# Designs tried in a protein design run: designed miniproteins, single chains, continued (3). Part 69

Each design is a single chain, and the fold is of that chain. pLDDT is the mean over its residues in the fold that is shown.

## One batch from the design tools (miniprotein)

Design m10384
Fold by ESMFold2-Fast:
Order: sequence, then structure tokens, then C-alpha cells
Structure m10384 (fold): chain A 61 residues (1-61)
Amino acid sequence: KTEEYIAKGEEARKAGNLREAVRHYQKAVWIDPSNERARSLLAQTLRELGMDGPADFVESL
């Protein structure tokens, strides 16, 4: 379930589509907010986009 969206996010990130990767990782975190891997990947991708505030918030969950 959550793993499906993490996989889609990783595929988007490999293709250089960081915004698309964020959308998939956000869905993974929405489904399971306790998933540390999904939160870490979302925060890292947000920082790459210059969105440090949202990334800090995600890491605090």
C-alpha cells in the first residue's frame, strides 16, 4: 500500500521529476504518517526543491 507510492516516487525522482516525486511521497505519508522511510524521502525531496520549512515539518512527524 504505502510501498507502492514510495516506489512511484523513486521512479519519478530517478527521471528528474522532483515535483512528481513529492506528490507520490506525500500520498505515502498521508496513508502511513509513521513510515520513517516515506517521511525521510519526502523531506529530502522537498529540500532539493528549496522547501526547507515543509521538509522540517515532515521530519517532525
Scores: mean pLDDT 80

Design m10385
Fold by ESMFold2-Fast:
Structure m10385 (fold): chain A 90 residues (1-90)
Amino acid sequence: SMLEEAEKRKKEAIERAATELVELGKGTAEEIVPGSGFRSLEEARELAEDVAEGKRTGKLEPTTEAGKELVKEVEKIGKEAEAAIEKAKA
């Protein structure tokens, strides 16, 4: 169904963005040894989920330009998925 497809796309976008945010963080976090990314992955996933659902995050905002662009892309995909889900429910 279109509803299931929209939800799947949103989930895939969140997973992709979380992975990419962690990779960007590894390059810029001088005090974090590469490989300490378990907590960063969980926090990046929470950030991506919140952004996709239209929730404001202030705890884990990316500081790099590339990270900020990823957050914008997830927000766009989440908004598009939400519109598709709403249309399917109507």
Scores: mean pLDDT 59

Design m10386
Fold by ESMFold2-Fast:
Structure m10386 (fold): chain A 81 residues (1-81)
Amino acid sequence: SSELEEEIKRIERFTETVIELVEKGELSRAALVSLLARFRREHNLPLPDMAALLALSKEELIAEWRRTSEEVIARLREQAE
């Protein structure tokens, strides 16, 4: 549906905005980990190992953030079927 595609586009835009803030140093790694856990919780996804995430590099955390966004999008598509 158009509504689903609009929601997916909003999530994709939000995902890239968060990455930009992290790369500019405007969002800390700890804040990104907290945001990732909150985003997963809001979409009823399994919560990650917070300690393991805090041990990751910036690049690895950005990859985990992208993966989480992809999981959210996949869940939304499954719920629309």
Scores: mean pLDDT 84

Design m10387
Fold by ESMFold2-Fast:
Structure m10387 (fold): chain A 96 residues (1-96)
Amino acid sequence: SKEENLKKAKEYLQKFLDSAKRGDFETFLKNLEKFLDYIEKAPDFKLTPEEVQALENALAFIIGIRDQLSKETQELLDKILDRIYNSPVIREALKP
C-alpha cells in the first residue's frame, strides 16, 4: 500500500543517514537504494529541506572518495547516482 511504502521510505531514510554519520559507505548505499525503491512506489513522498541537505552532503562526500572505494561499491554508487539524476519521480522527491 501507499502508506506502507511511505513508512518503509522513512525507515530507510533514517538507516542511510545514520550509516553516513558513521562512515559506513556500503551500508549507506544499500539503504539509499532501498529508500529509492520505496519512494518510486510512493511518488508523493517529499524529503524535508534538512533531509535533502543531509543526503546531498553524504553523496558529495562519498563521490569525493569514489576512487578509494571497492569496485563493487563504486558500481553501486554509479547505479544510484544514475537513478537519482535520471528518474523524474526521484528528482521530484528530492526537490527542496
Scores: mean pLDDT 83

Design m10388
Fold by ESMFold2-Fast:
Structure m10388 (fold): chain A 82 residues (1-82)
Amino acid sequence: MAERRRRQEEALRKALELEKAGKDESAIAPEDARLLLEAALEAAVAAGRPAPPAERVEEAKEMAVRYVRGEKTPEEIAAEYA
């Protein structure tokens, strides 16, 4: 769907602008974090990387949302899912 791709590209553009402005990942909206993760996974698969299992994708989306909310560091969140 062109709309989902547009939203992914918009989320990526926003993330790059925040990085250029010196903002950290906590400034990213939770919905944009999910879209950025989806875009990164799609790009990796297009580059010939194996698609991760659906369970891992859902865990990764939850971890991304929790991280941008400033709940814990990515390492601490990942440890909870191990």
Scores: mean pLDDT 65

Design m10389
Fold by ESMFold2-Fast:
Structure m10389 (fold): chain A 100 residues (1-100)
Amino acid sequence: MMKELVEAVEPVLPVTVAGRTFNSPEEVREFYLETEIQEGLGLIARALGMNELAAEHFRLAAEGYKILSELAKKAGDEELAKEFEEKSREFLEEAERLEK
């Protein structure tokens, strides 16, 4: 997924989505990895029963995937955009569930 996103976005750089400007393939890779780290931290926190911490990390992951979806849309990859949008929605719903 990261390689597919980076290869799709590279020809349209620099690109601005949600007020954030990406100037290089490296910035796109770093943002993807930061988003994946937030997902992983949320999963670990949830497994440990740390629901408030898990919700926080899942919200950050959801925000990251939303931006990645917009990047994929700007690159013309509608299927990849849908995959990221679905991930964003799922993690936001999980965060809201854990805060009940």
Scores: mean pLDDT 88

Design m10390
Fold by ESMFold2-Fast:
Structure m10390 (fold): chain A 96 residues (1-96)
Amino acid sequence: DVTLDEFTKEHEEEIKNALYFLRLLKKNGSVTVSKKEMEEQLENLDKYIEVLKYYLANNPDADKEVLEKQIEELEKTKKIIEEALKNNDPVIKAPE
């Protein structure tokens, strides 16, 4: 059984990279990235979502509404990146 701290620590770099990308996306409304960077950000977002889902599942006192909304926004951002990859579009737009 892995603790939240151990699970988070194993994915710390991916989470930090996802947060940095999300901050740039929010600040600029869009980010121009390579296909490789899009693939890397999808992996980073997946790890961040896993950490949040783990926290939600293992902490009954967690703010479920806030965490579920955060997961939903991350899933929306993933879909935007996946669509950009499919369309060979280097521009990722922030979700509404």
Scores: mean pLDDT 79

Design m10391
Fold by ESMFold2-Fast:
Parts: C-alpha cells; sequence; structure tokens
Structure m10391 (fold): chain A 71 residues (1-71)
C-alpha cells in the first residue's frame, strides 16, 4: 500500500535525519522534529501497513525521539 511504502521511506531516512538535526545545534529545529515524530507515532495504529512494519516503525520513532531529547 502507499501508506506502507511511505512508512518504509520514513524508517529508511530517519537515522540520517536525526543526525542532521543533532549536528545543526538548532534547538527550535530539534523541538519541531520531536513534535513531528510524536505525531507520526500517534498515527501508527491507524495506518494500513503490516503489523511487523508498524512495530519496526514504532521502535525506530521512539529511538529517534529519545536521541533528539538527549536521553
Amino acid sequence: SAQAEALRAVIAELPAAVEEVLASGDRALRERAIEHLRGLLEKLPELDAPEALLEEAREALEEAIARLQGE
């Protein structure tokens, strides 16, 4: 499905995007990134995607948020 393909793209790009945000040193950009990822995490149960992909996405998003928060 288009939603599954979009989710795979997000997961694939997520590590590089997190590194870019952290390297910027921009607090406002970091806060916006955290807000955006939290929004995606909240929408996961509503997406038409395989259960395994939803679980992978949840773990990847939670890890990305934790890294951006400095935890």
Scores: mean pLDDT 85

Design m10392
Fold by ESMFold2-Fast:
Structure m10392 (fold): chain A 72 residues (1-72)
Amino acid sequence: SILEEMKKKAEEAGRLAALAAADPKYRDKAKQALKEFGELAKKYPEHKEEAAQAGLAAGDATVAEIKAEKAA
């Protein structure tokens, strides 16, 4: 499914973006993943919003995990 592929790519991009905010070594990987998701969103705009929501949720979960580890 194109939607499943876009969700997976958005989740990867969201997670890497959260990691890049905490550690600059992930910055290039995050930029590449966001670019790849952007190209898919241009080809399949009908799935863009649902996939982007999955990516945001994955990013938020990653931020929460990083904060929990630093607080412990």
Scores: mean pLDDT 85

Design m10393
Fold by ESMFold2-Fast:
Structure m10393 (fold): chain A 65 residues (1-65)
Amino acid sequence: SAKEKLIEAFRKEAKKLGVSEKTINDMIEYALENSPSVEELNETLTLAFFKYKEEGKSIEEIRKE
């Protein structure tokens, strides 16, 4: 599916950038819980990754927003 393809692409890129598999899984779970469409899933994953990498926020902190 389009969602599965997007998730696998995200996993590959995040792993390449040194993000742990646990953190990647937590980001994907968060995005799937809050994003019914593929477009929203992509936006949520991108925003979560940005907040984690650039703002130093934990996934727990991102979930509270």
Scores: mean pLDDT 80

Design m10394
Fold by ESMFold2-Fast:
Structure m10394 (fold): chain A 80 residues (1-80)
Amino acid sequence: MKEALAKLAEIGRIAKEYLSEEVVKKINELINEAVIALTKGDYESFKEKLEEIARLAEEENKEAGEKVRELVEEALKALA
């Protein structure tokens, strides 16, 4: 759990650096939903929220999207 939460925090930092304020707001909302899902043990919802975060980043900025996708994979592996 702590490792996955650290990856979510890093995703938020990358989003703020590379993406528009509108997309950053949406990603932060999805991060909050992912944290809630994780604390409830709802790993399916957690995965769905992370996939949406990665998609939003990829649509806005290729470099940010690649970095966010890597962190999403690391967060999911931390739960395995």
Scores: mean pLDDT 84

Design m10395
Fold by ESMFold2-Fast:
Structure m10395 (fold): chain A 68 residues (1-68)
Amino acid sequence: MLSIEEEVRLAARELGYDLSDEQVLALTKALIGLLSQREAAERLGWSQATLSRMIREIRERLRTRRPK
């Protein structure tokens, strides 16, 4: 079983995003609710809209990989 952080990294790569470990960590924390989307966007230097889109796309990829 991959950690959620590793799943996020793979999903981002499949979507064509080249993310640093820090960016993957911030996205993972936002996805699981440890950071607000606003706080994660501020840490990444992204707009709230960009982060929301990225989280949505990653969440859809993670759903496809979810075991039955």
Scores: mean pLDDT 76

Design m10396
Fold by ESMFold2-Fast:
Structure m10396 (fold): chain A 63 residues (1-63)
Amino acid sequence: VAAGAGIDGDEVGSGITDGSKTTTHGGPKTAESLAAYDEAKALRDERSAEGAKELEKKLKELE
């Protein structure tokens, strides 16, 4: 499976650290960065919550 060619720039881009953030339109680059950051934070928080939930269930089952 070819995970990435490295030429198209659409597969491994995302425009968060490599792609050009500032264009001529003065787009919402900050909004995109915040959205990505928020998503990462949400995923981390959700994972943490799931871990705690799993531990609680295991603890309850073991006891």
Scores: mean pLDDT 57

Design m10397
Fold by ESMFold2-Fast:
Structure m10397 (fold): chain A 90 residues (1-90)
Amino acid sequence: MLSPEELKEAVETTLADARAALREAAALEDPEERRRRLEALREGIERAKKSLEELKKKVDEEGQKIIEKALAELERLDAEVERLLAEVEA
């Protein structure tokens, strides 16, 4: 089992990677390539959310709090990706 510090580090890395991917996709000039990158990011976020939900069942109360905060941040990123996807489909 990961320590709370190791769990925080792993979560922060995942969130940093997702934010970087979103920024990169949003900066793309080609609407088709941007859509493709946003779709891939949406799938990655969904997979990360599912992994964290499963991990939440196996960790102590401190680990659950860390995961809950990470899930809230992933939910916000997911909402931003969905907004950008809706824009390119409109």
Scores: mean pLDDT 81

Design m10398
Fold by ESMFold2-Fast:
Structure m10398 (fold): chain A 70 residues (1-70)
Amino acid sequence: MAEEAARLMEEEARRAIEVARALGEEISAEEEERALALARGSGRKAAEAGRVEDVLATVAANRAEIAALE
């Protein structure tokens, strides 16, 4: 399900951007849009290649990194 993988990756990217902004990082609307678009594309490509497990592993790794910063 390429669209669900894209949405999941976008949600993780958005969460990472929120954390970065909370830490005082200046992320422009253009940078945010680009990051979200790249995340969606990555999720879709992984799902199309049958690598949904890779998407889940990336999500888990990102969450662990964010938790380590909190």
Scores: mean pLDDT 73

Design m10399
Fold by ESMFold2-Fast:
Structure m10399 (fold): chain A 73 residues (1-73)
Amino acid sequence: GTDEALQIVDEAGEILIKEYGVPQKVVDAARDVLLYGTPLGQAAARAGVSTSSVGKTLKLMSDIITELDEQRK
């Protein structure tokens, strides 16, 4: 459900900030794309970051989410 998706994405975001040094605003842009289907360019522009930064963060976030999901099975 939406609450479970929000929780796992938030956990991945915390890992990105704490362990990978990704800025909060880049993580927020990636969350907008992943949770709400915001177009990549629009999310990046709204956060004041490059589309490349958001794209790289999306890949890392997806990889972390997959790892977290496997740990829960």
Scores: mean pLDDT 81

Design m10400
Fold by ESMFold2-Fast:
Structure m10400 (fold): chain A 56 residues (1-56)
Amino acid sequence: SSSDKMTVEEAAKRLVESFGELAKDPRLHEPLARFIAREMNASFEEALRALKKAIE
């Protein structure tokens, strides 16, 4: 998706929905957060925080 209006939190939620149970694996948190950060032009820390909130 090329939506410039999507927030980092929205991107994290969509990724968690797409990956389902795999998104809850802590071993995947770093690569998933790096992916979000790159796609959304955000910091790794912001992406990781959003991902963890989406998983809860």
Scores: mean pLDDT 77

Design m10401
Fold by ESMFold2-Fast:
Structure m10401 (fold): chain A 65 residues (1-65)
Amino acid sequence: SQEIRDAMVQITAAVTGTIMGGRAVLEGKTVHIYLPEITPEDEEVLEETRKVLEKLGYTLEVHIT
């Protein structure tokens, strides 16, 4: 849906856009975020994103590489 695409764009731009090795992947109903580290700013963005995704029936999974 458009809502999930918009959320993915915002996640990619805000969380992974400036972090080397960061990426977002959608697999079925699960959004996977891969980060080399997590900052307080990342935590804030991820929490907002989790809420949006859960309302759309999706799950957010964060992986620290």
Scores: mean pLDDT 69

Design m10402
Fold by ESMFold2-Fast:
Formats: sequence, C-alpha cells, structure tokens
Structure m10402 (fold): chain A 75 residues (1-75)
Amino acid sequence: PSAEELDRALIENTTPVFGSLFDKESVLDVLERMGLDPEEVRKVIEEVRVSDSWVNRSDLLKALVERGLLTGEPP
C-alpha cells in the first residue's frame, strides 16, 4: 500500500486529536486491515508514539515509508 492510501484510510477510519494525533489502537487496527505485517507495525508505533495512547500522523507515515512498509512520498 502507498502512504497516500494509508493517510486516506486513517482520516476515514480514525478520529484525530488536534488534527495530527491518532489513537494507537485505532491506528493498529487500520494498518492490520490494510495488510501490513503486525510485528513491523508495532515496531514503528513504538518508535513514533508520543504517549502510550497517541501516535503522530506525519511521524507514522514517514517511518512506515522509511522501513519499506509503504510506497510513495511521506508527508
């Protein structure tokens, strides 16, 4: 999947806080439904999370592209 496809899916399936923070469990659920490897996804989430419950949108997309889990341009 592409970074653009994931960004659209996150916006459509999660509720952002302050326009840039997503609930960690909701993000994990979206990424699993898109067919990304759950183990690799959890490694990325641990790297980019801002708290135990929240993940920054731009940091998440960038890290997934950098790890080769997504194609396309990070935001």
Scores: mean pLDDT 74

Design m10403
Fold by ESMFold2-Fast:
Structure m10403 (fold): chain A 96 residues (1-96)
Amino acid sequence: DDTARAAAGLRRLREMSEEEKEEIQKILNEVVDRVGAALDADPRLTPSERARLYTAFAIDAVELVFDGIAEGLSLEEIKERLEQFADEWIAEVRAR
């Protein structure tokens, strides 16, 4: 039930400490920056394509983090999922 899962995620987010929220934001920023750097390094991509791909990744990354919080994952598990998602996403972009 998507509604029950969203409610659980919001409840967990409210119960998280400021330190835990800061660590999640740091992890998210580090991974998003790494993807941005990979896009900037790809000479095949136009500035418009880079902006579109960066935005798409950022949206998906935020959803992945929220889903992990809703599932009750640890910060370490959320970080591992996000880093794996970034690696797979970069590989798919480079394969095209």
Scores: mean pLDDT 81

Design m10404
Fold by ESMFold2-Fast:
Structure m10404 (fold): chain A 69 residues (1-69)
Amino acid sequence: ASEEAIRLAVEAIRRNYTKSDIERAIAAGERLARAGFSPEEVREALESLGFSQESIDAAVRKAEEVLLG
């Protein structure tokens, strides 16, 4: 994943530090989608940050929802 994608994901995660891992992953996915990153780039960024497959799948679904309306 790009350094910019990782930076934006980390910022979203920090803002949601009191939430569950799945909720933090979803927040990161939404932030990356709003910044113009693809669902595949969202997946790669969250895999790089060590999220579980369940959390990554939830984040990618959220990114797709943001990009499609």
Scores: mean pLDDT 85

Design m10405
Fold by ESMFold2-Fast:
Structure m10405 (fold): chain A 94 residues (1-94)
Amino acid sequence: LEIDRQTLAALILIAGYLTAKAFEKEGLRDVAERIRELYEKAAQAVENGDFETAIKYLEEARDLARATGTPVGEEAARLFESLIEDVKKLEKEA
């Protein structure tokens, strides 16, 4: 299935929302808040066709998630890595 910009932006918002909620449940509220800022900015950048900026925000979210040293953080980091690859594919199509 080919993913367009609007679909990928929606997937980033859904994945980011679920990740932030998981970090809130772990008591990592500051991490959850920063993840919200990063995924919302990444999704908006994708919608605007600013793939370089979207990748930057997703990389920051990946690194922040991994830095928590938790199983949830590692799972979230892998999810953000997958989204980065999807953004790179869209960039090549543009």
Scores: mean pLDDT 84

Design m10406
Fold by ESMFold2-Fast:
Structure m10406 (fold): chain A 86 residues (1-86)
Amino acid sequence: LQEAGLLLGTGLGLMRSSDPKLRDLGKVYELRSMGLAAKSLGDDESAELLFRGAEEMQELIDNGASSKEVDEVRLKTLREVADIVS
């Protein structure tokens, strides 16, 4: 719980940056925070999807992908999680 809160706080701070790459990195921390929260609630399926999405986004950032490509993975991940919990 404390770790998830720290990751979320860091992610939200990064997403307020004027630097697009820091904003993209913030979104990765946000998904990791959500994954830890889901795991702590016993939602292993949502946690796995969120961690996988965060890993894919991090790989894209590391390879110099556009913010659009990072956002496409983020949106896909959030939609998959929404479909499970809906």
Scores: mean pLDDT 82

Design m10407
Fold by ESMFold2-Fast:
Structure m10407 (fold): chain A 116 residues (1-116)
Amino acid sequence: LEEKFRELVDELARILEEAGEPVMARTVKAASDIVLATPEEDFKEAAKRFLELVAGAVLSLPHLTPEEKARIREIYEKALEEIDKAESRDQVLETMVKFLEEVIEILRRELARRKA
């Protein structure tokens, strides 16, 4: 699960670098390391802050449509609700993995649309 989370963070960082945001890419990677090092009692709060950072970074990208931005906000809000309901560190990690997968899918579709 942690390995899957790291793989998705690395993929998101690559997308941000390709979008011209190398500092944000490094910031997201550093934040992911901090989350994984966070004790269980603080893990939900660390996870929420990480999702906020990622959502802010992605929503700042210039080529997303209003519909894509609205979808990203929905994914973010749902992930926050699921984190609040999580009863274990693994459930929080599963929510973060799902959040990253859904966000990355939107970004890949946007990138493919620009290359077409």
Scores: mean pLDDT 82

Design m10408
Fold by ESMFold2-Fast:
Structure m10408 (fold): chain A 91 residues (1-91)
Amino acid sequence: MKIEIIGEFESGEKRTIAKDLTSKLDIDVGIAMALMASWMFGMKKLVIKITGSKDDVKEGAEQVKKALKEAGLKVSKEEFKGNEATITVDL
C-alpha cells in the first residue's frame, strides 16, 4: 500500500505534498505537512490517493479518514477504483 497527498491550489495548480506513505505516522506527518502548505500557499482542496491491493486500499482509506478526523478535517468525497481509493477534503 502507498499513499500520496496532493494539494489543489486556488490558482488551479496541483502539487504532490507527500508520497509513498505507508505507515500511520507517515499519514499523520503527511497531513500535517499538507495543512502547513495550505496555510502558507493557499490550498482549496486536498486529494489523497491510496494504491495497493483491494484490502490494503480499504484499510488505508479508513486510516486516512481517521487521521483527517483527528486533524479536524471533514471528508467531502470518497471514490474507489479497483486498486485505488481517492479521498477529497475541501479546505
Scores: mean pLDDT 81

Design m10409
Fold by ESMFold2-Fast:
Order: sequence, then C-alpha cells, then structure tokens
Structure m10409 (fold): chain A 61 residues (1-61)
Amino acid sequence: DPPLSDDEIDALVDFARQQITAWMQQVGQQLGIPPEQVQASVDASTQALRDGLLAEDERAR
C-alpha cells in the first residue's frame, strides 16, 4: 500500500474525529458522562488514531 501524506492523515483524523465525537457524545449523554469528560475521551482517541496512522505511514516507507 502506498504511504499516506501528512495531509491525508490529517484529513482521515478529522473525518474520524467527526464520527467519534458524534458517537461519544450520544453514548456520553445516555451514560450521564459530563461533556468535558466526553471531549477529553474524544481528544485522547483522536490523538491515538493520529499516532497510529503516522506509525503505519513510517512503516510503509
């Protein structure tokens, strides 16, 4: 598979962030989790995804 550019990684992370944010906010509302904790979880998940994509891109090179 061709390595992803930094712009492509950022675009994928932004797309995933939108989906994860919507899902996590819905689940957080159902579980009574404060919005601040939901946002922190989204930020942590988004960072982990970005780090993983960057590691895979480096592995592909």
Scores: mean pLDDT 75

Design m10410
Fold by ESMFold2-Fast:
Order: sequence, then structure tokens, then C-alpha cells
Structure m10410 (fold): chain A 69 residues (1-69)
Amino acid sequence: SSTKNTLTNIIKLIKEKTEESFAVAELALAVLRTTGDISDEEFDKLMDLIRNKDYEGAIKLLKELIKKL
């Protein structure tokens, strides 16, 4: 699905660990939240993990979201 492809690309962006890649990942996550492809709670959890530099935790949660699709 398009959502699965978007989540997979967000994982790649987080792995790059640049300010630009994080900004693009945050925009993509915000779009998915607006369309209802992820919940507000899932968005907030992902943003907290990224801000706390828990990139492994963020990637794990993104992979769990992909499995639900």
C-alpha cells in the first residue's frame, strides 16, 4: 500500500540522522496522522522517540505499524 511505502521511507529517513531527513520524516508522519493512517497517540509516541534520539525505538514502532497494514 502507499501507506506501507511511506512508513518504509520514514524508516530510511530516520536512519540518515540529519536535520533535513528528520524534518521530512516529521512532515510525512504529520500527513499520515491527518489522513488517519496513524493515530494521534502513535504520532505523539513516534515524535517523542525521535526527539529523545531513541531512533531504534522509533524504527521498531514504525515496523509494528507496517505489520498492521
Scores: mean pLDDT 87

Design m10411
Fold by ESMFold2-Fast:
Structure m10411 (fold): chain A 89 residues (1-89)
Amino acid sequence: SPADALIAELRAAVAAGDWAAFEEAVRRLEAELRRLHAAGRVAEALRAAGEALPIVAEAALRRGLADEAEAARVREMGEELRRRAAELE
């Protein structure tokens, strides 16, 4: 899916330390999540968002934009979104 491809781009950008590519992939993923939500594909949007949040947390830690406690809270939000997605399937 487009969301899965964008999540793969996020992982690749973090692995490469390419923050420009990371920020572009985040913007494109946000647009795709809005599209999925508008189309009523709420479970898919929640799953994709939940999968992306741990990657965003890792990026923020690597860039010094978040501490470990803040990153842990973002990862917990990702787990919650994935759980909510599973409940809708």
Scores: mean pLDDT 90

Design m10412
Fold by ESMFold2-Fast:
Structure m10412 (fold): chain A 58 residues (1-58)
Amino acid sequence: MSLAEVKKKLANNQPITMADYNAATSAAQAYIQSLYDKGQIVKKTDPATGVVYYVKVK
């Protein structure tokens, strides 16, 4: 997915799944990682489904 799509999902408080991340451009992945490093998003794993995802903290 593109950087714009990542920003849109986070703006709408939607999760970025690992499938989304793996399909993302290098720029979009770097943006996600930057937000994670700043604590603006958190990485979670749903134990019931095994889905790994990032969600916005605020």
Scores: mean pLDDT 80

Design m10413
Fold by ESMFold2-Fast:
Structure m10413 (fold): chain A 98 residues (1-98)
Amino acid sequence: IEKEVELAARAAASLESTHEKIELLVAFGVKLLREGVPEEKVREAIRRMAKEIGLEHQAEDIFEAALRAYRASLVDPAARAEVDAMIAELEARIAATE
């Protein structure tokens, strides 16, 4: 998780728009929740990353958006497909950063 947080934060920092940075952090939160990382640790990871990229004031909103998207993906096939797409885009951006 620590190495993933570092890479995701660098990927987010390379983005030009605040909206794209928020979308990347939401995708990262959903990915961690899907992998079974406890909600408390996901909240802490998002807060740390948001602070590093100057969006600490958005950290709770980003975590709540990730939690909402993750929960929707458990019961709705369309929401699951959206989450799959978000995670794929996140992984591509992380790969491009390194």
Scores: mean pLDDT 80

Design m10414
Fold by ESMFold2-Fast:
Structure m10414 (fold): chain A 74 residues (1-74)
Amino acid sequence: APAPQVTTSTFKYGDLTVTLTLVRQGNQVQLTIEIEKDGKTKTYTETLEFDPADPDANRQAIAKAVKKAIDDAL
């Protein structure tokens, strides 16, 4: 069976620290978004469809989820 692929990325957005954890298994990605501000962390989780034939659509879906989480955290 294919093992889940885990990718973690951390970046700064203004005074926010954003950590993304992507767990890919088959045609599905579990996205966890952790946003830290002033020592407080908000966690958002979303399950997205993953199409290996359409990397642009996958990237747009992830970007949309991240933007929504950042907008909520602000």
Scores: mean pLDDT 80

Design m10415
Fold by ESMFold2-Fast:
Structure m10415 (fold): chain A 78 residues (1-78)
Amino acid sequence: SAELEATKHLFRAMSMITEFEVLKRISTDEEEKKRYEELIKEFEKKLEEMKEAIKKGDLERVKEITEEMEKKLQEALK
């Protein structure tokens, strides 16, 4: 169902935010902690955009946001 598909994207987005929260917690470097905090804020904004797309029934936009977040996560972990 569309609802199940949307739920999977929301859980994935929340999972990515949790990864940055964990990385921030275990980091011993203040600059890295600040970088992760900025990434968390950026991804929280993306999550809000995803919620708005879900409300509008725009599953294509939900997928685009998820893909953009995945790309950002990969770049951040290099």
Scores: mean pLDDT 88

Design m10416
Fold by ESMFold2-Fast:
Structure m10416 (fold): chain A 84 residues (1-84)
Amino acid sequence: APTPEQLALAKDSEDAVAKLEKRMETAPEEVQVYLKEAIKEYREAARAYLAGDLATGSKHAVDAVGYEMLALSVQVDLDLGEAP
């Protein structure tokens, strides 16, 4: 059974999904590619945390943050007029 800490981590991951889905409504297609991957990874993190698998959940959460950083990098390149 998940601990209270794992339930909190799952909720944080679900909140991140909601926030990123809102960003998807206005993001350019080049940024949306990485936001979709981040959303997928946060959903897998939440699922793992709810299953009581802290190690798998944490791995997916780290991968999700990596995709968010890639999305930010592409957005910056677009704003500066540079190709990634």
Scores: mean pLDDT 86

Design m10417
Fold by ESMFold2-Fast:
Structure m10417 (fold): chain A 75 residues (1-75)
Amino acid sequence: MDFVYGTSGPGPGGIDLVVNAVKKYNLKSVKIVPGERGIVFDIKTKEVYVGVNTPVNDVKAALESIGVEVVEDTT
């Protein structure tokens, strides 16, 4: 079964799906990784792939608002 949650589209709906998945699995930290498009969360790796059309600052703010530490991949 899919351990991947998200959408190919940008915007609040995709962010909400990822935030709810992270909250549901009671994770304390996630890593933000550059992605191609949209937003995708992989529960196995605890990585959130944020595409070029997705507002990364809104993703960080939403995750931090539920008490999750956000680690960025800057490469």
Scores: mean pLDDT 69

Design m10418
Fold by ESMFold2-Fast:
Structure m10418 (fold): chain A 71 residues (1-71)
Amino acid sequence: EREKKLEEREKFNKEIEEKYKGEGSVEAMEKLIEEMKKKGEKEERIVELETALNLEKIGREIDEELKRKKE
């Protein structure tokens, strides 16, 4: 189960990096999620992508907060 999900995530990450080399990874993921929603992709897959996107956004927000607190 987890091994299969790991392989699918690895393929997905490679496809994102290949397609969106040079654009913002967050913006690229948002566009991909919207396209998948329009195509009627499985809800579980959409949630996985949204979770990954939210983690990236939270990481950026934490980095910005740490910079402000360091000031």
Scores: mean pLDDT 67

Design m10419
Fold by ESMFold2-Fast:
Structure m10419 (fold): chain A 86 residues (1-86)
Amino acid sequence: MEEIKKATLEGARVMAEALEAMGLPEHAQQLLGLVEKGIELGKVEELAKQVAEAGLEIADIAEKKGLTDLAEKLRKKSEEIRELLK
């Protein structure tokens, strides 16, 4: 459980980094706050799944905008989260 919490927060931070790079800093802050609150409420596995799935979608958008390094980082973190949910 603690590993899933840590990976989910790290994944959310990478998504926030990508959102900031795409000119969406307010959305990045909202995402981090929502993930932290959800972990506090004990919905860790549900959040981890959502973060992994959303991370892959944001990675595709980032890649189309030429942010290839961030897209690769997002895909790697989403894969790590999915492995922890097995």
Scores: mean pLDDT 82

